# Designed miniproteins, single chains, continued (5): the designs that were tried, part 36

Each design is a single chain, and the fold is of that chain. pLDDT is the mean over its residues in the fold that is shown.

## One batch from the design tools (miniprotein)

Design m17231
Fold by ESMFold2-Fast:
Structure m17231 (fold): chain A 101 residues (1-101)
Amino acid sequence: PPTVPTHPYWSTLYAADAPVRALLAAAGITADTVTMSQLYLAVRNYVAREGLGDSSSPDHIVDLSGTLLGELTGKDRVTSTELFQWLEDLRAQGRLTPVAA
């Protein structure tokens, strides 16, 4: 169903594919389904825990080299904006499947 008047990415529960579930588990989330807000928080927590963010950079550059997140994105460095856009792209790619939770 292509049209939802409510903000679907913030309120809808999604089942993630195996690589995204591995990222969620690495961020401390073991639930079978997540909201986009929980996924954003998981990525933020992963970046903070692994020390990947450069807080001195105005673009908040994240170094993903040699990380699980780098393997999933296929990129060595991203801005915070690019990283969150990649999370939205997961939904468009069918890697996040809406569930009737």
Scores: mean pLDDT 71

Design m17232
Fold by ESMFold2-Fast:
Structure m17232 (fold): chain A 79 residues (1-79)
Amino acid sequence: SEIEELVEEAERRARGLAEKIAEAYKEDPKKAVELLRELVRQNEADLEAHRDELSEGELAGAKAGIKVLREKAKEIEEK
């Protein structure tokens, strides 16, 4: 499925980025959370600005990626 492929790709990229940020700021988890939340905000704004230009699969992928970033920020904050 094209939609499934785009979602998996977006999740994989978001997961990799979130892990790199968490590792880079492992001694300052508050900064990691701030950076991840900034990325979520920027990606949500970009998604809304370009919503009409995105295919169904691209929209699903973008939402899935944002969710991964948000979940990682929450995971770090709850520690």
Scores: mean pLDDT 87

Design m17233
Fold by ESMFold2-Fast:
Structure m17233 (fold): chain A 92 residues (1-92)
Amino acid sequence: MIAEKLKEIAEKYAKNELVKEYYYAVAELLEDLENPEARERLREVVRRVAALPEEEKKEITADSKKVNDVFEEEVGEEARKYEKERLEELEK
């Protein structure tokens, strides 16, 4: 569910194919952390980004931030709320 949501957000908001592949690999790892294909795909995408010129890296960083911001808005807020409630219960 969270993994499918991340793939949906990446497909809708990411403009660069490497950013899409990065978040697709991350989503697969969220479902199975031991997925060797997803781990290798993630490593390969990071390696390809590292080889790009600085101006293209900046564009990829901006595109990635947009995907991450949308994901944080839709999923991160619920996770933060849950953590806050648990911490308040521990202080009682």
Scores: mean pLDDT 75

Design m17234
Fold by ESMFold2-Fast:
Structure m17234 (fold): chain A 91 residues (1-91)
Amino acid sequence: ADAISEALEASREAIAPVLAAAQAAIAAGADPTEVRKAFIREAARIAAEAHPELRETLEAIAELAARALEALAAGDEEAAEAYGERAEAVA
């Protein structure tokens, strides 16, 4: 029931510098939505390299999460919630 969380935790050290770079970019004035979308996709890629059996699921979750962030940036909270729920259901 928690294969995705386990894969992300196992990849934590590899993901940490990507997270730090994303946080630094936002602090420097980069678009938070674009930075967060890039971070989610890169984190999923790193986790999928360590856990190729989860690649399709990780990529699907990352895309749904990116769509949720785009919807939030556009002010569409209902669409963002729907994408978030779909991502949680796939995980």
Scores: mean pLDDT 81

Design m17235
Fold by ESMFold2-Fast:
Structure m17235 (fold): chain A 74 residues (1-74)
Amino acid sequence: GVISTSVTPSATLEQVKAKAEQARNLITASTTLSPAARDRALGYVEAALTASSVEEAARKLENAVIEYNTASAA
């Protein structure tokens, strides 16, 4: 699979949540993801959106991106 992240440690919590919203849109628009992979990726996006710290939000968003890239590469 492919591992990537679009969030830097210097990003604000609002910027990380904006990236999570973009990731959510990409995941929901994808027709190639299985329902299980989509649910897992969306779960990570939701966790990022509800996180109380930028580090936690960035970690959850990174997990969503990894899940999306892994599922897309399969």
Scores: mean pLDDT 74

Design m17236
Fold by ESMFold2-Fast:
Structure m17236 (fold): chain A 68 residues (1-68)
Amino acid sequence: MLKAVLKYLDSDVEVELPEEVAEKLKKGIETGEDIEISETKIKILEKLDENTAIIEAGDDKALVKIEE
């Protein structure tokens, strides 16, 4: 089952996101396109590998990792 782990770069906050959000993030990483989650615009800043990227979510930057 797909999940995403988000680690905010400007805070010590780490959040596990549900499968439906993980699927959207994975597509964003694969395509490099901006995605929208709950009216928040997510921009893919840097793709590190096929399941890992640095993203910008509103005013925050985070490391996202997609896990199966």
Scores: mean pLDDT 78

Design m17237
Fold by ESMFold2-Fast:
Structure m17237 (fold): chain A 64 residues (1-64)
Amino acid sequence: FKVGDKVEALVDVPPHDENSAPIRAGDVATVTEVLDENKVKVSFVRNGKEGENVVPKSTLKKVE
């Protein structure tokens, strides 16, 4: 994964903190930051609001 990649969530991921939004299976997001070998920060839009979360790469699939 790299910054700018579109990804789809394969499983529900709870919010990382109080300022993070939960991701649900099937949500489409954009990678905004690669934190380490196993984790990325993603941004997504739900009901017109922008949300962010930190998720394991294994919970995501690239969208072509």
Scores: mean pLDDT 76

Design m17238
Fold by ESMFold2-Fast:
Structure m17238 (fold): chain A 85 residues (1-85)
Amino acid sequence: KKKEEALELLKKIKEAIKKGDSVAAAEESSKAKAFLLKQGLYDEVKELQELVEKKAQQAGDTGEDIGILVGKESEKILKKSIKKL
């Protein structure tokens, strides 16, 4: 079910961030974006894409882990999206 799939993606993103696994955080964030597209949540997809681009710039400026930064933004968007499912 849609809400259950979103909760599982949210859990995996949180676990990747907690472990400092940037690759897993980025991969689960990509899956979350694909999930949102399938649900027709285009505004949320656009918001996530804009946040990813902003965090990519931040990581380039500061040397921070882009996967972890993207994961944190994906967590926020998924939490918001769950309320619409």
Scores: mean pLDDT 78

Design m17239
Fold by ESMFold2-Fast:
Structure m17239 (fold): chain A 72 residues (1-72)
Amino acid sequence: SKEEEARKLAEEMAEEVLKAALEDPEKASQVLGEKSQEFMEKAKKLGVSEEKADEIGQKEVKKALEKYKAAQ
């Protein structure tokens, strides 16, 4: 489904954001903004609503951060 495709894109986005933030913590906010915008554009292209795409994106970013914290 288009929601599953958006979830996969959000998972990829979250991993890229985490990787970039770890390489340059001072730019973490900027990278999050840029990658989130790219994800939202891709989700819109898939026909996912902005509200649903934002929900999926936030959930996947939270999952990536929690995995990182758990791994220490």
Scores: mean pLDDT 80

Design m17240
Fold by ESMFold2-Fast:
Structure m17240 (fold): chain A 55 residues (1-55)
Amino acid sequence: SAMTEELAEKGERLMVRALITKDLELAEKGARLLKEAGLEEQADYGLAVVRSELE
């Protein structure tokens, strides 16, 4: 649906920004939107990468 597509796009944009800036708060926000869009594995992977960069 259009709403699911919008959630996925917004979540992906926030997650990409979080990965570049190493911002855990943005990563958590992006992950929430990705999970709402049904992209739970992508959300968990992105969060793990950002957390690993912070150590």
Scores: mean pLDDT 85

Design m17241
Fold by ESMFold2-Fast:
Structure m17241 (fold): chain A 74 residues (1-74)
Amino acid sequence: MSLVEEAARAALRAARAGDGANAAGALSFIYSTHPDQFSEEAKRLALEAAREALARVDDPAARTAAQGTLENLA
């Protein structure tokens, strides 16, 4: 399993546990530093994590980060 795929799975778990802000930030960081390391599976997991985070987060900065991840990976 790639580091990016593991990080995307961790972000998805965090978002589902209610930690959407940390999930959104982690996804944004990973995409900024390793945009070429997103396999189709890592991309699918990251998109799911970003959607879960966006649905649970009221903080504007975290919402912007999650939306940016969706736009960059979709």
Scores: mean pLDDT 74

Design m17242
Fold by ESMFold2-Fast:
Parts: C-alpha cells; sequence; structure tokens
Structure m17242 (fold): chain A 74 residues (1-74)
C-alpha cells in the first residue's frame, strides 16, 4: 500500500541519516519525495561512497535496512 511505502521511505531516510552526510541524506529525501531521479541517483552515489570507506558501517547499514524492510513490507 502507499501508506506502507511512505513509512518504508521515512524509515530508510532515518537510517541513511545515521550513515551519510546531511547533504547526501537531503538529496535522497528530495529525490524520493519529488520523484527526482537525478537527485535520488546523486544521493545514492554519495551514500555508497561513504559506506565503501567504512565496511563496518556498510554491514550495520545493510542490517538496519533489512530490519526496516521486514517490519514494513513483510
Amino acid sequence: SEEKKEEYHRRLLEVVSKYASPETAALLKEGIENKDLEAENAGLAGLLRHLDADPAAEAAFNEEVEKVRKEILS
């Protein structure tokens, strides 16, 4: 449902804000909320660069994302 998708996106942005710069988190939020593929792709690129620099943060991020996915979309 749209309500579950909105909750999922909100929870994902909270997780992103723990692992990304405020600028990267803002780009992802803007891209998702406004259906702006350029902003979304720029935000994703920034997040991935940040996680690639820290394998422990990448593992923790993936675990939190999977938990959110199971809670909301299962």
Scores: mean pLDDT 78

Design m17243
Fold by ESMFold2-Fast:
Structure m17243 (fold): chain A 95 residues (1-95)
Amino acid sequence: MTPLDDETLKELAEKTRKLIEEQKKELEELKKKGLPEEEVEAAEKVLEGLEKAAEYLDQNKPEEALKAMAEGIVKAAELVPDASPAVLESARAIL
């Protein structure tokens, strides 16, 4: 595969941070509506993975970014037992 250049990785990091901010706002609204604590914690684990991924992308470390994202997905899936097994297996394969 063609490696991404530093400029593309920084742009991806900025887009990821914007997505994180938007998702944090949605999560706060869902918390107010009584979203189950386990689902809130699962969403927070995904957001933690995305935040770490954005930091690694900003440092030009795309492999570490992918691992951070996959780790967040795995941790979220462990909190929500009914989460898609295919998504969990894909995330574990990246790690």
Scores: mean pLDDT 73

Design m17244
Fold by ESMFold2-Fast:
Structure m17244 (fold): chain A 90 residues (1-90)
Amino acid sequence: SEEEVERLFEEALNDPRLSPLGKAALRKGYEAFKEGKYDEAIRWFEFALSYSPFNPALLYLLALVYRKKGDFETADRIEAEARRLGYVPP
């Protein structure tokens, strides 16, 4: 799951539509995630998503963090949205 999060982070970061500010927020969120600060990671990823609303990898990444936090209902909803935008999870 750590490897899956890293892959999704890289995929989200490579979206050419994501602004430099959005990329900075993504990096901050990933650092928070590695430190086990899931609420902080969620806030940064949501901020990054505001600069890239059609980034399915970022949506799936956000869903995985909610799942790690134990918020399965929110995770399932966001994951479904990512799938609708073309993300196919492993």
Scores: mean pLDDT 81

Design m17245
Fold by ESMFold2-Fast:
Structure m17245 (fold): chain A 90 residues (1-90)
Amino acid sequence: MSVEELEKEIKEKQEEAKKAYEEYKKNPSEEALEKLVEKAAEIAKLLAEYLLAKGEKEEEVKAKLDKLLADLKAEGELGERIAKAVEELL
């Protein structure tokens, strides 16, 4: 996939994640939370692919992902669940 195609796919998934977050905020449920976590993890995976497609090395991409995971875990329970889902996809 080209960098431009990856950017468009990331944007589409971000819109899906926004909808899932709105749904979760209005009616908190395990199903709504799982959808939100799934979409966030999918975005993180696409972001990694985007960075690789831009010509960044795996080591550089891994460092950026490790920082993202650490930042997410620091945000609390929701961030910890997203970080775990991302780790399972990688």
Scores: mean pLDDT 78

Design m17246
Fold by ESMFold2-Fast:
Parts: sequence; structure tokens; C-alpha cells
Structure m17246 (fold): chain A 98 residues (1-98)
Amino acid sequence: SSIVKEAKEKAEEAIKKAEELKKKAEEDPEKAGEYISKGEELLRKTAEELRELGKEYPEVREELEKLAEEVRREGIRLGSEGTVELIKATSEKLAKQR
């Protein structure tokens, strides 16, 4: 299952990069929207690539589709949590200017 191993490594790398982007969003409220958007796009593309790989390798398709769904759910979670943090950061910045 070298294909499944490589797919898992790719998924883990994408999730790690998305987590790093989320941390950057928390540290830089002015660029938070850009970082969250980049993280969501990375996870969305990774999930799509894993699904396409599953079509090419039917013998591991179920495992790759499951992994793609996990990556997609992490993207949804990042978007939801990132939106909350962006709203909070923007509100705090506006309060300091008043």
C-alpha cells in the first residue's frame, strides 16, 4: 500500500500547512482572511487530488475516499474556526480604534 502511505503523508502535510496558516491568521488579523482562504484552498485541492487518485487505483479507492473526506472536513473546520477568529480579531481592532 505505497499509494495509501504516500496519500496519508500528503494529507498530513496539507493539514500541517493549514494549521500553520491558521496560526499566522491569529497573529496577523489584517491578513487573517488571506491565510484562512489559502488553508481552505489547500485542503480542498488535496481532497480532490486524493479522490482522483482513488479513481486511478480502484483497489484502494475506499481508503483514499475516506482520507479525502477527512481532509475535506478539516477544511470545513478551518473555515468555521477561522471565520470566528477573523470576526473576533476585527472586532478587537475596531474597538481599539474607537
Scores: mean pLDDT 80

Design m17247
Fold by ESMFold2-Fast:
Structure m17247 (fold): chain A 91 residues (1-91)
Amino acid sequence: IKKKLEEIVEETIKKLKELKNSSLEEIRELAEEFGRKVYEAVKSIKDKEKKEELILEAFEKVKEEAKKILSPEKLKVFLYSFADEVVKLLL
């Protein structure tokens, strides 16, 4: 699970660098994809606290890199779209 999350984080950061000048829609789609992949990697974990910790850790790693790559508007879209997707999947 930890290795899978590290792979997802690295792939998402790579895609953010490739898509930094792309549309808001493409940034939203990337954030939704990231949210789905993180959820799929952790959904088998029965410990709710550990599941939450791993989601937050993956999110913070991508957020720190996204701050360096994206404009403020694109960063906001990325962060909120990820949060919305993860919340929908946890319901």
Scores: mean pLDDT 81

Design m17248
Fold by ESMFold2-Fast:
Structure m17248 (fold): chain A 86 residues (1-86)
Amino acid sequence: SRAEIRAKVAELAKAIFNNPNVSEEEKNEAFARLEEILGLVDAGRYAEALARAEELKRWMESRGLLTPEEQALLDELIALIREALA
């Protein structure tokens, strides 16, 4: 549901905010990407939201930013968006 997706984004945002290995610039970029995902979800544009969530995962992986907790939360977010597409 949209509420579950919003809750998962909030959990992921909190994990990123509390990650001392992520710079302020990287946090701001991650938050902007999460806000874009939420906007697409709120608009019912789930296919685009899924693409943006997968792009966020690749971006964070490329920068070495993902903790095991953040990886799990991001995978759960992607799964929730895929479920909303069905």
Scores: mean pLDDT 86

Design m17249
Fold by ESMFold2-Fast:
Structure m17249 (fold): chain A 90 residues (1-90)
Amino acid sequence: MEEIVKEAEEEVRKAAEGSSPTARQLADGAIEAIRKAVEKAKEGDFNGAARYLSAASILAAGLYMLGDEKTAEAVRKAIERAKEIIDELK
């Protein structure tokens, strides 16, 4: 579980390499939101998990608005992987 989350975090960080400082901040925020979503799900707080996944989705939309489609796509894939993990914890 934590290993899969770390791999998703590394994919987002790699995608954000060479990105603007603003895009990197959005990517870091998305990684933190995804991490907290999985953490909340492990605590049985699936409503909290859903809220953090929504926050990560908003940050991905922000990356698209900045024109950083590569980093936005990496965040979107990380969100999908986190959703699969959270669904297995139900």
Scores: mean pLDDT 83

Design m17250
Fold by ESMFold2-Fast:
Parts: C-alpha cells; structure tokens; sequence
Structure m17250 (fold): chain A 63 residues (1-63)
C-alpha cells in the first residue's frame, strides 16, 4: 500500500541520516525522517549538539 511505501521510505531516510553521521563525524548518531511535502522526505542527523539536514525525493527511494 502507499502507507507501507511511505513507512519504508521514512525508515530508509532515517538510516541514511545515521550513515551520514557516522561518515561525517566518525561516531554513531541519531537519524530522523519526516514527510516534508507529498514528494519530499526531510532527514535530520544528530551527533551530540551537531545537527545536519538533507532531503530525498520519495520517487527516488521507491524506484
């Protein structure tokens, strides 16, 4: 279903943010994802007090 596809896309976004934290800061951080618009997922990564953000298209994640 569309709901299941969105849930998978959000999980993928969270994992991408966590991977970016590890790559950029060299330590495990936290990842979070939300639907910013119908076609855009906003991802946030956190390591301590450092926050970084990114965006991904839902269509890029789904195929």
Amino acid sequence: SLEELIERALEEGRRAAEARALRTHGVRGEGEARLASPDVIHVTGRVGDDVFEGEALLSDILG
Scores: mean pLDDT 71

Design m17251
Fold by ESMFold2-Fast:
Structure m17251 (fold): chain A 87 residues (1-87)
Amino acid sequence: SSELRKLVLRAVGLVIRAIGHELDGDLETARADYEEARALYLEAAKIGTPKESSDSYDMAALLSEKLGKKEEAEKYRELSKKLAEEA
C-alpha cells in the first residue's frame, strides 16, 4: 500500500541518517533516529500483508539489537518468523 511504502521509506531514511550520526560520533542522535525508525517499522508491520509485516518485524528486531534491547529483538524476530509461515 502507499501508506506502508511511506512508512518503510521514512524508516530507511532514518536508518541511513543514524549511521551518519554514528560515524560522526553523535551516538545520542543516532540512537534517537534508530528508535524512530524502529517505531515506523512497527507501524508498517500492523498494516502490511503477512510477508510485508514479517519483513517489517525483522527490521524492528535488527534495530532493537542495535539499540541493545535484546528481549525486544527476540520478540520481534519470533513475530517475523510466525508471519513468514503464514505468508
Scores: mean pLDDT 89

Design m17252
Fold by ESMFold2-Fast:
Structure m17252 (fold): chain A 96 residues (1-96)
Amino acid sequence: KKKEEAKKQMIEIIEEGLKKLEELIEKLGKEKIAEWLGISPSTLSRLYKEAKEALEKMKKGEITKENMEIALEAAGIGITLTIYLTKEKVEGKKAV
């Protein structure tokens, strides 16, 4: 029971994070997001694809360290960038 509850919560968090990343890519473009992360747009596409595939495997019960790491990495990017963009004050240019 506890193992199943933890699994469900983790999958829900990853799914939400990946959805946020997808929305950011659609709204701002893949090139802009990749530039902020210091990676190529092709690398971002690959990470997102691999993370989606990992999430689907996890939903089917295949929870491995590799699938978790890939899915959590991409989901974490989606969550972190959403928080960052909501604030938009990291530039400091308006402090003058």
Scores: mean pLDDT 76

Design m17253
Fold by ESMFold2-Fast:
Structure m17253 (fold): chain A 61 residues (1-61)
Amino acid sequence: SAALQALLATLFDPSLSREEKIDALVAAGLSRENAEALVDAVENRDHAGIVRYLKEVLSLF
């Protein structure tokens, strides 16, 4: 999915702010709580958290 690819590119883009990444995830259909948790997991290199919350992103596609 082109939309999924674009969203993942946004999530892992080091030039974007935390809030820009959260807003993109919320716009895609993720709850703000889960979007914040996923972005924080990526920033903290929490691999277990990334796997957990990425599954919720994948459920949108």
Scores: mean pLDDT 84

Design m17254
Fold by ESMFold2-Fast:
Structure m17254 (fold): chain A 100 residues (1-100)
Amino acid sequence: SLEEIEKEAYRLAREAVIDAAKGTGFEENVRRVAELIAKHPSAREAAEKGIGDAARELMKKDPSLTPEQISDIVGEVLTAIDDYYEQIKKEREELKKKLE
């Protein structure tokens, strides 16, 4: 359902920011977010909300991270989502060409 897609996009995007801040891998979560956005456009707004909420939580609770570092992490996660989304779009166009 749409609500499940939006909730999952929020959760995965939030976890990607938290994992990136810890220096752990976040590529799988970002790829899954891009797949959800490809299924429904509203998943992008949910993902962006998750990223924003995670950034605010890090600013409030983690004194080891500067605002600049948090901004860099957010930018990296957003860029990775967009890069995977563009890859999915290209793969879908190539599949369409093979079926036509």
Scores: mean pLDDT 85

Design m17255
Fold by ESMFold2-Fast:
Structure m17255 (fold): chain A 58 residues (1-58)
Amino acid sequence: SSAALHEAMVRGAELLAAAPEEWREGLAQTFFEALNRQSPEAAVAALEAALRERLAAA
């Protein structure tokens, strides 16, 4: 739905803004790939998972 897409875009922007600048391009690619292939909810989940993995590895 339009509301789900809006919520995902807002949440995605918040997560990207909280991430280090050097990770943002890769994280944004992960988000938009999941958004295009699956759903807005899957896009947020993929971004959160990718961010957690990068933070754990840092």
Scores: mean pLDDT 86

Design m17256
Fold by ESMFold2-Fast:
Structure m17256 (fold): chain A 67 residues (1-67)
Amino acid sequence: MDEALAREIVEIVEARFPDARPDPALAAQVVERLAGISVAEFLERYRRDPEDPRVLNTLRMIALLSR
Protein backbone atom coordinates (compact mmCIF):
# COMPACT_ATOMS: atom_id res chain seq x y z
CA MET A 1 0.00 0.00 0.00
CA ASP A 2 1.21 3.53 -0.80
CA GLU A 3 1.39 5.45 2.50
CA ALA A 4 1.31 8.77 0.61
CA LEU A 5 -2.10 7.91 -0.86
CA ALA A 6 -3.44 6.89 2.57
CA ARG A 7 -2.14 10.20 3.98
CA GLU A 8 -4.02 12.10 1.25
CA ILE A 9 -7.26 10.47 2.48
CA VAL A 10 -6.35 11.50 6.07
CA GLU A 11 -5.92 15.12 4.90
CA ILE A 12 -9.34 15.03 3.15
CA VAL A 13 -11.01 13.64 6.30
CA GLU A 14 -9.32 16.22 8.58
CA ALA A 15 -10.39 19.05 6.23
CA ARG A 16 -14.05 17.91 6.24
CA PHE A 17 -14.17 16.74 9.90
CA PRO A 18 -11.80 19.00 11.91
CA ASP A 19 -12.11 16.96 15.15
CA ALA A 20 -11.12 13.69 13.42
CA ARG A 21 -7.55 12.39 13.81
CA PRO A 22 -7.39 9.28 11.60
CA ASP A 23 -4.32 7.10 11.23
CA PRO A 24 -3.37 6.38 7.55
CA ALA A 25 -3.60 2.62 8.25
CA LEU A 26 -7.15 3.04 9.63
CA ALA A 27 -8.17 5.12 6.60
CA ALA A 28 -6.85 2.48 4.19
CA GLN A 29 -8.57 -0.33 6.13
CA VAL A 30 -11.97 1.42 6.09
CA VAL A 31 -11.69 2.15 2.34
CA GLU A 32 -10.78 -1.47 1.53
CA ARG A 33 -13.44 -3.04 3.80
CA LEU A 34 -16.37 -0.60 3.38
CA ALA A 35 -15.88 0.64 -0.20
CA GLY A 36 -14.31 -2.65 -1.38
CA ILE A 37 -11.73 -0.87 -3.53
CA SER A 38 -8.08 0.17 -3.29
CA VAL A 39 -6.98 3.48 -1.75
CA ALA A 40 -5.82 4.65 -5.22
CA GLU A 41 -9.24 3.85 -6.79
CA PHE A 42 -11.02 5.63 -3.89
CA LEU A 43 -8.94 8.79 -4.38
CA GLU A 44 -9.68 8.70 -8.14
CA ARG A 45 -13.43 8.52 -7.35
CA TYR A 46 -13.07 11.45 -4.92
CA ARG A 47 -11.19 13.52 -7.53
CA ARG A 48 -13.95 12.91 -10.11
CA ASP A 49 -16.88 13.54 -7.73
CA PRO A 50 -16.05 14.65 -4.16
CA GLU A 51 -19.82 14.82 -3.40
CA ASP A 52 -20.50 11.16 -4.31
CA PRO A 53 -22.62 9.83 -1.39
CA ARG A 54 -20.65 6.55 -1.28
CA VAL A 55 -17.36 8.47 -1.04
CA LEU A 56 -18.77 10.79 1.65
CA ASN A 57 -20.14 7.82 3.64
CA THR A 58 -16.66 6.22 3.63
CA LEU A 59 -15.00 9.49 4.74
CA ARG A 60 -17.61 9.85 7.51
CA MET A 61 -16.91 6.31 8.74
CA ILE A 62 -13.15 7.02 8.88
CA ALA A 63 -13.90 10.16 10.93
CA LEU A 64 -16.22 8.27 13.33
CA LEU A 65 -13.65 5.50 13.94
CA SER A 66 -10.76 7.95 14.55
CA ARG A 67 -9.89 9.32 18.01
Scores: mean pLDDT 81

Design m17257
Fold by ESMFold2-Fast:
Structure m17257 (fold): chain A 95 residues (1-95)
Amino acid sequence: SLVKEAEEALKKALETQDLEYAKKARELLIKVLRENLAELPNPVAAELLIKYLESMSAEEFVNLALLAAGKEISKEDEEAVRKKWEALVAEYKAA
C-alpha cells in the first residue's frame, strides 16, 4: 500500500530528520494525492498542496512535517514554510 509506505517514510523522517526518508515521504505523499485527487473533498486545494510539496526541498518538507506534528521548529524555518504556501495561494488567486 502506497499510503502505508508514505506513513512509514514520514514517521522515519520525523524520528531521524534524515533527508533521504523526507525525500521518499514527500514523493510518496505527492503520488497518493495525485492518485486520489478526484476522491478528495477539495481537488483544487489538493492540487495546490501537490504544487507546494513539489516546490519544497527535503529539508523544507521535514520542517512542514514537524509543524504538522505539533513540534517546535525555528522561527526562520516556520516563516519559510508559511511564506512558500502564501506565495502559491497568491499566484493561484492572480491567475
Scores: mean pLDDT 80

Design m17258
Fold by ESMFold2-Fast:
Structure m17258 (fold): chain A 78 residues (1-78)
Amino acid sequence: MEELPLTDEAIEKAIEEAKRLMDKYGLSDEEREIVINALKNRTITPEQEAKLTPEAARVLAHALGVAYEESARIRKAQ
């Protein structure tokens, strides 16, 4: 996954949304760490991606969408 031009504000919002979904889907501590680190680093290694369950991959995809939408909203507001 390539790094996206995401703001720190958008990443924090994405992490909060990811945490809610992690609780909903019952993700393991390892899965939660991988998703959160991928969001903070704005990238994921092939090794980390291979460790994701379908539920964890869904959470990461949703959170990245939130980060992208929030970054676009922030840029439009300025």
Scores: mean pLDDT 76

Design m17259
Fold by ESMFold2-Fast:
Structure m17259 (fold): chain A 68 residues (1-68)
Amino acid sequence: SALRDRIVDLVMEMSGMSRADAQAVIDRMVAMIRQGQVQQAIDYARSQGLSDKAAQLAVEGALALLRA
């Protein structure tokens, strides 16, 4: 979706990771948040090398995708 693509582009810009890696991170965070595991999603993003700011934006993006 266009929203998912924009979130992936933002994560790539902030983290420097590849598109494939950014897509995988967002998709896994969406799956974790669906299980109510918001803190685990943040911790996962940080474990993948995202800064606190990038991890926060990735969580907000994953939440937006779940509401769409």
Scores: mean pLDDT 85

Design m17260
Fold by ESMFold2-Fast:
Structure m17260 (fold): chain A 83 residues (1-83)
Amino acid sequence: SKEEKAIEEVIEFFELLSGIKRTKEEILENPTFLEKLLLKYFLGEMTLKEMAEEIAKANGIDDVEAIEKALKERFEEFEKLKK
């Protein structure tokens, strides 16, 4: 399903980019702030810009464009690392 694929993408994202290993059960029971945003993104419910705005707001950062650029670079690296 779309939901299964989205959670698999979240798991791979953190494992490949950060070396953090999370299970589906851990994410479903107690998702982190970033895991919640990534799930919405992979489900097509949130744009990259909207994700950057949420992160900026949570961290008291005014430069949304800098966060969006950093996220874009992380997603480009993720796509290079996954097959």
Scores: mean pLDDT 85

Design m17261
Fold by ESMFold2-Fast:
Structure m17261 (fold): chain A 87 residues (1-87)
Amino acid sequence: SMAEKERAIEEARRLIEEAMRLIKEAVKLLKENPDDPEAKKKALELYNKAMELIDRAYEVLAAVLGEEEAARVVSEMLREEVERESK
């Protein structure tokens, strides 16, 4: 149904936004603490969590839109978030 697709898109967008927030935090940790092994471990944890969220966003969308359309939508959401951070 349209309502199911709308909910899936909304959930995927929240997951992608959270993933990009975690990636930004990880990058900041590495930039501010380049020689700190504990900062590197924390950055890796944040990055791994972000990747899990992106995978979940894809799964949520694929269940409703199919794999090809889900991959396209996830790619667009990621690109939009990167562009927002660059401006």
Scores: mean pLDDT 87

Design m17262
Fold by ESMFold2-Fast:
Structure m17262 (fold): chain A 94 residues (1-94)
Amino acid sequence: VEEAIELLREAAEKAERLAEEEKESNPEAAELLRKAADYAREAVRYAELGETELAIIKAEEAAKYLREAKKLSKRKDEVEEVLKLVEEARKILE
């Protein structure tokens, strides 16, 4: 699961960065990206504790917020790359 943890950490970092970049022009997308980052970090924490089922649930929540953020964001390709990291991590944890 170490690879999944690294992917989720990268996703959280990128989602938080995108949230900061969009906070002035698109505060709704920024809020969704921040929530996605928070859920990705929770997924990391549960994966590190060996709570794989909870880690998957938190990764699924992060993916939901990323899909909503993608609809509102002008940086759709970058949000999609973050979503791919979360989905790849989830597949490794399954």
Scores: mean pLDDT 86

Design m17263
Fold by ESMFold2-Fast:
Structure m17263 (fold): chain A 74 residues (1-74)
Amino acid sequence: EELEKLQEEAREALRNRDYDGLREVMKKILELKGLKPNDGLIDHFVDLALRALEGAESEEERDEVIDTFVNSLK
């Protein structure tokens, strides 16, 4: 239940280009999974998402990238 809410927050952050919000959501997801937040790991995921979004040529591709990224956080 909490993970699903955080996944929706991550989708909104990505759609709005709110990368600071995305970092905070990533920290919460890692903590929820019992993992220690790691700034390098979080920065790596944020950079990966940024590069994928920049490479998307259409609105449909951007939505696909966002959904794929968020689903990888489960």
Scores: mean pLDDT 78

Design m17264
Fold by ESMFold2-Fast:
Structure m17264 (fold): chain A 68 residues (1-68)
Amino acid sequence: GMLSDEETEALAHFLAAAVSRSLAKISKDPKKDYEDAIRHYQRAVELRPDDTAAREALKEAEENLKKL
């Protein structure tokens, strides 16, 4: 079946966050890229709070930012 509008929005945010997190590893401004990733993962978790992958990715992005 088709994804709901909410599931589609959550997926879009999750993918945007994953891209930003990957860019942070090669970026001259990794802090900004991790902050962008965290915002998108937060929105994905808000839309789908039971998404364990999104919650885990959010935690990892926050830990990456703290290590800078």
Scores: mean pLDDT 83

Design m17265
Fold by ESMFold2-Fast:
Structure m17265 (fold): chain A 72 residues (1-72)
Amino acid sequence: MKLRLVLTSEGPINPAVIRGVVEAAGGEVLELEILDEHRAEVVVEVPEDKVEELEAQLRAAGYTITEKEEVE
């Protein structure tokens, strides 16, 4: 499943942390764009049954998911 996420953080965006979390959920980061110090847009490919795990891991890493959409 391919998802576009907009992430926010209280601290600075860390692309390496985001990539590591996505990979830990069995996914891949296709695109990552830093929108500002506290926001990033990411496009990820992840198994459909791992979406909830990915969301939980991103939240545990200090990221809030403000937008989520399925894209092809």
Scores: mean pLDDT 84

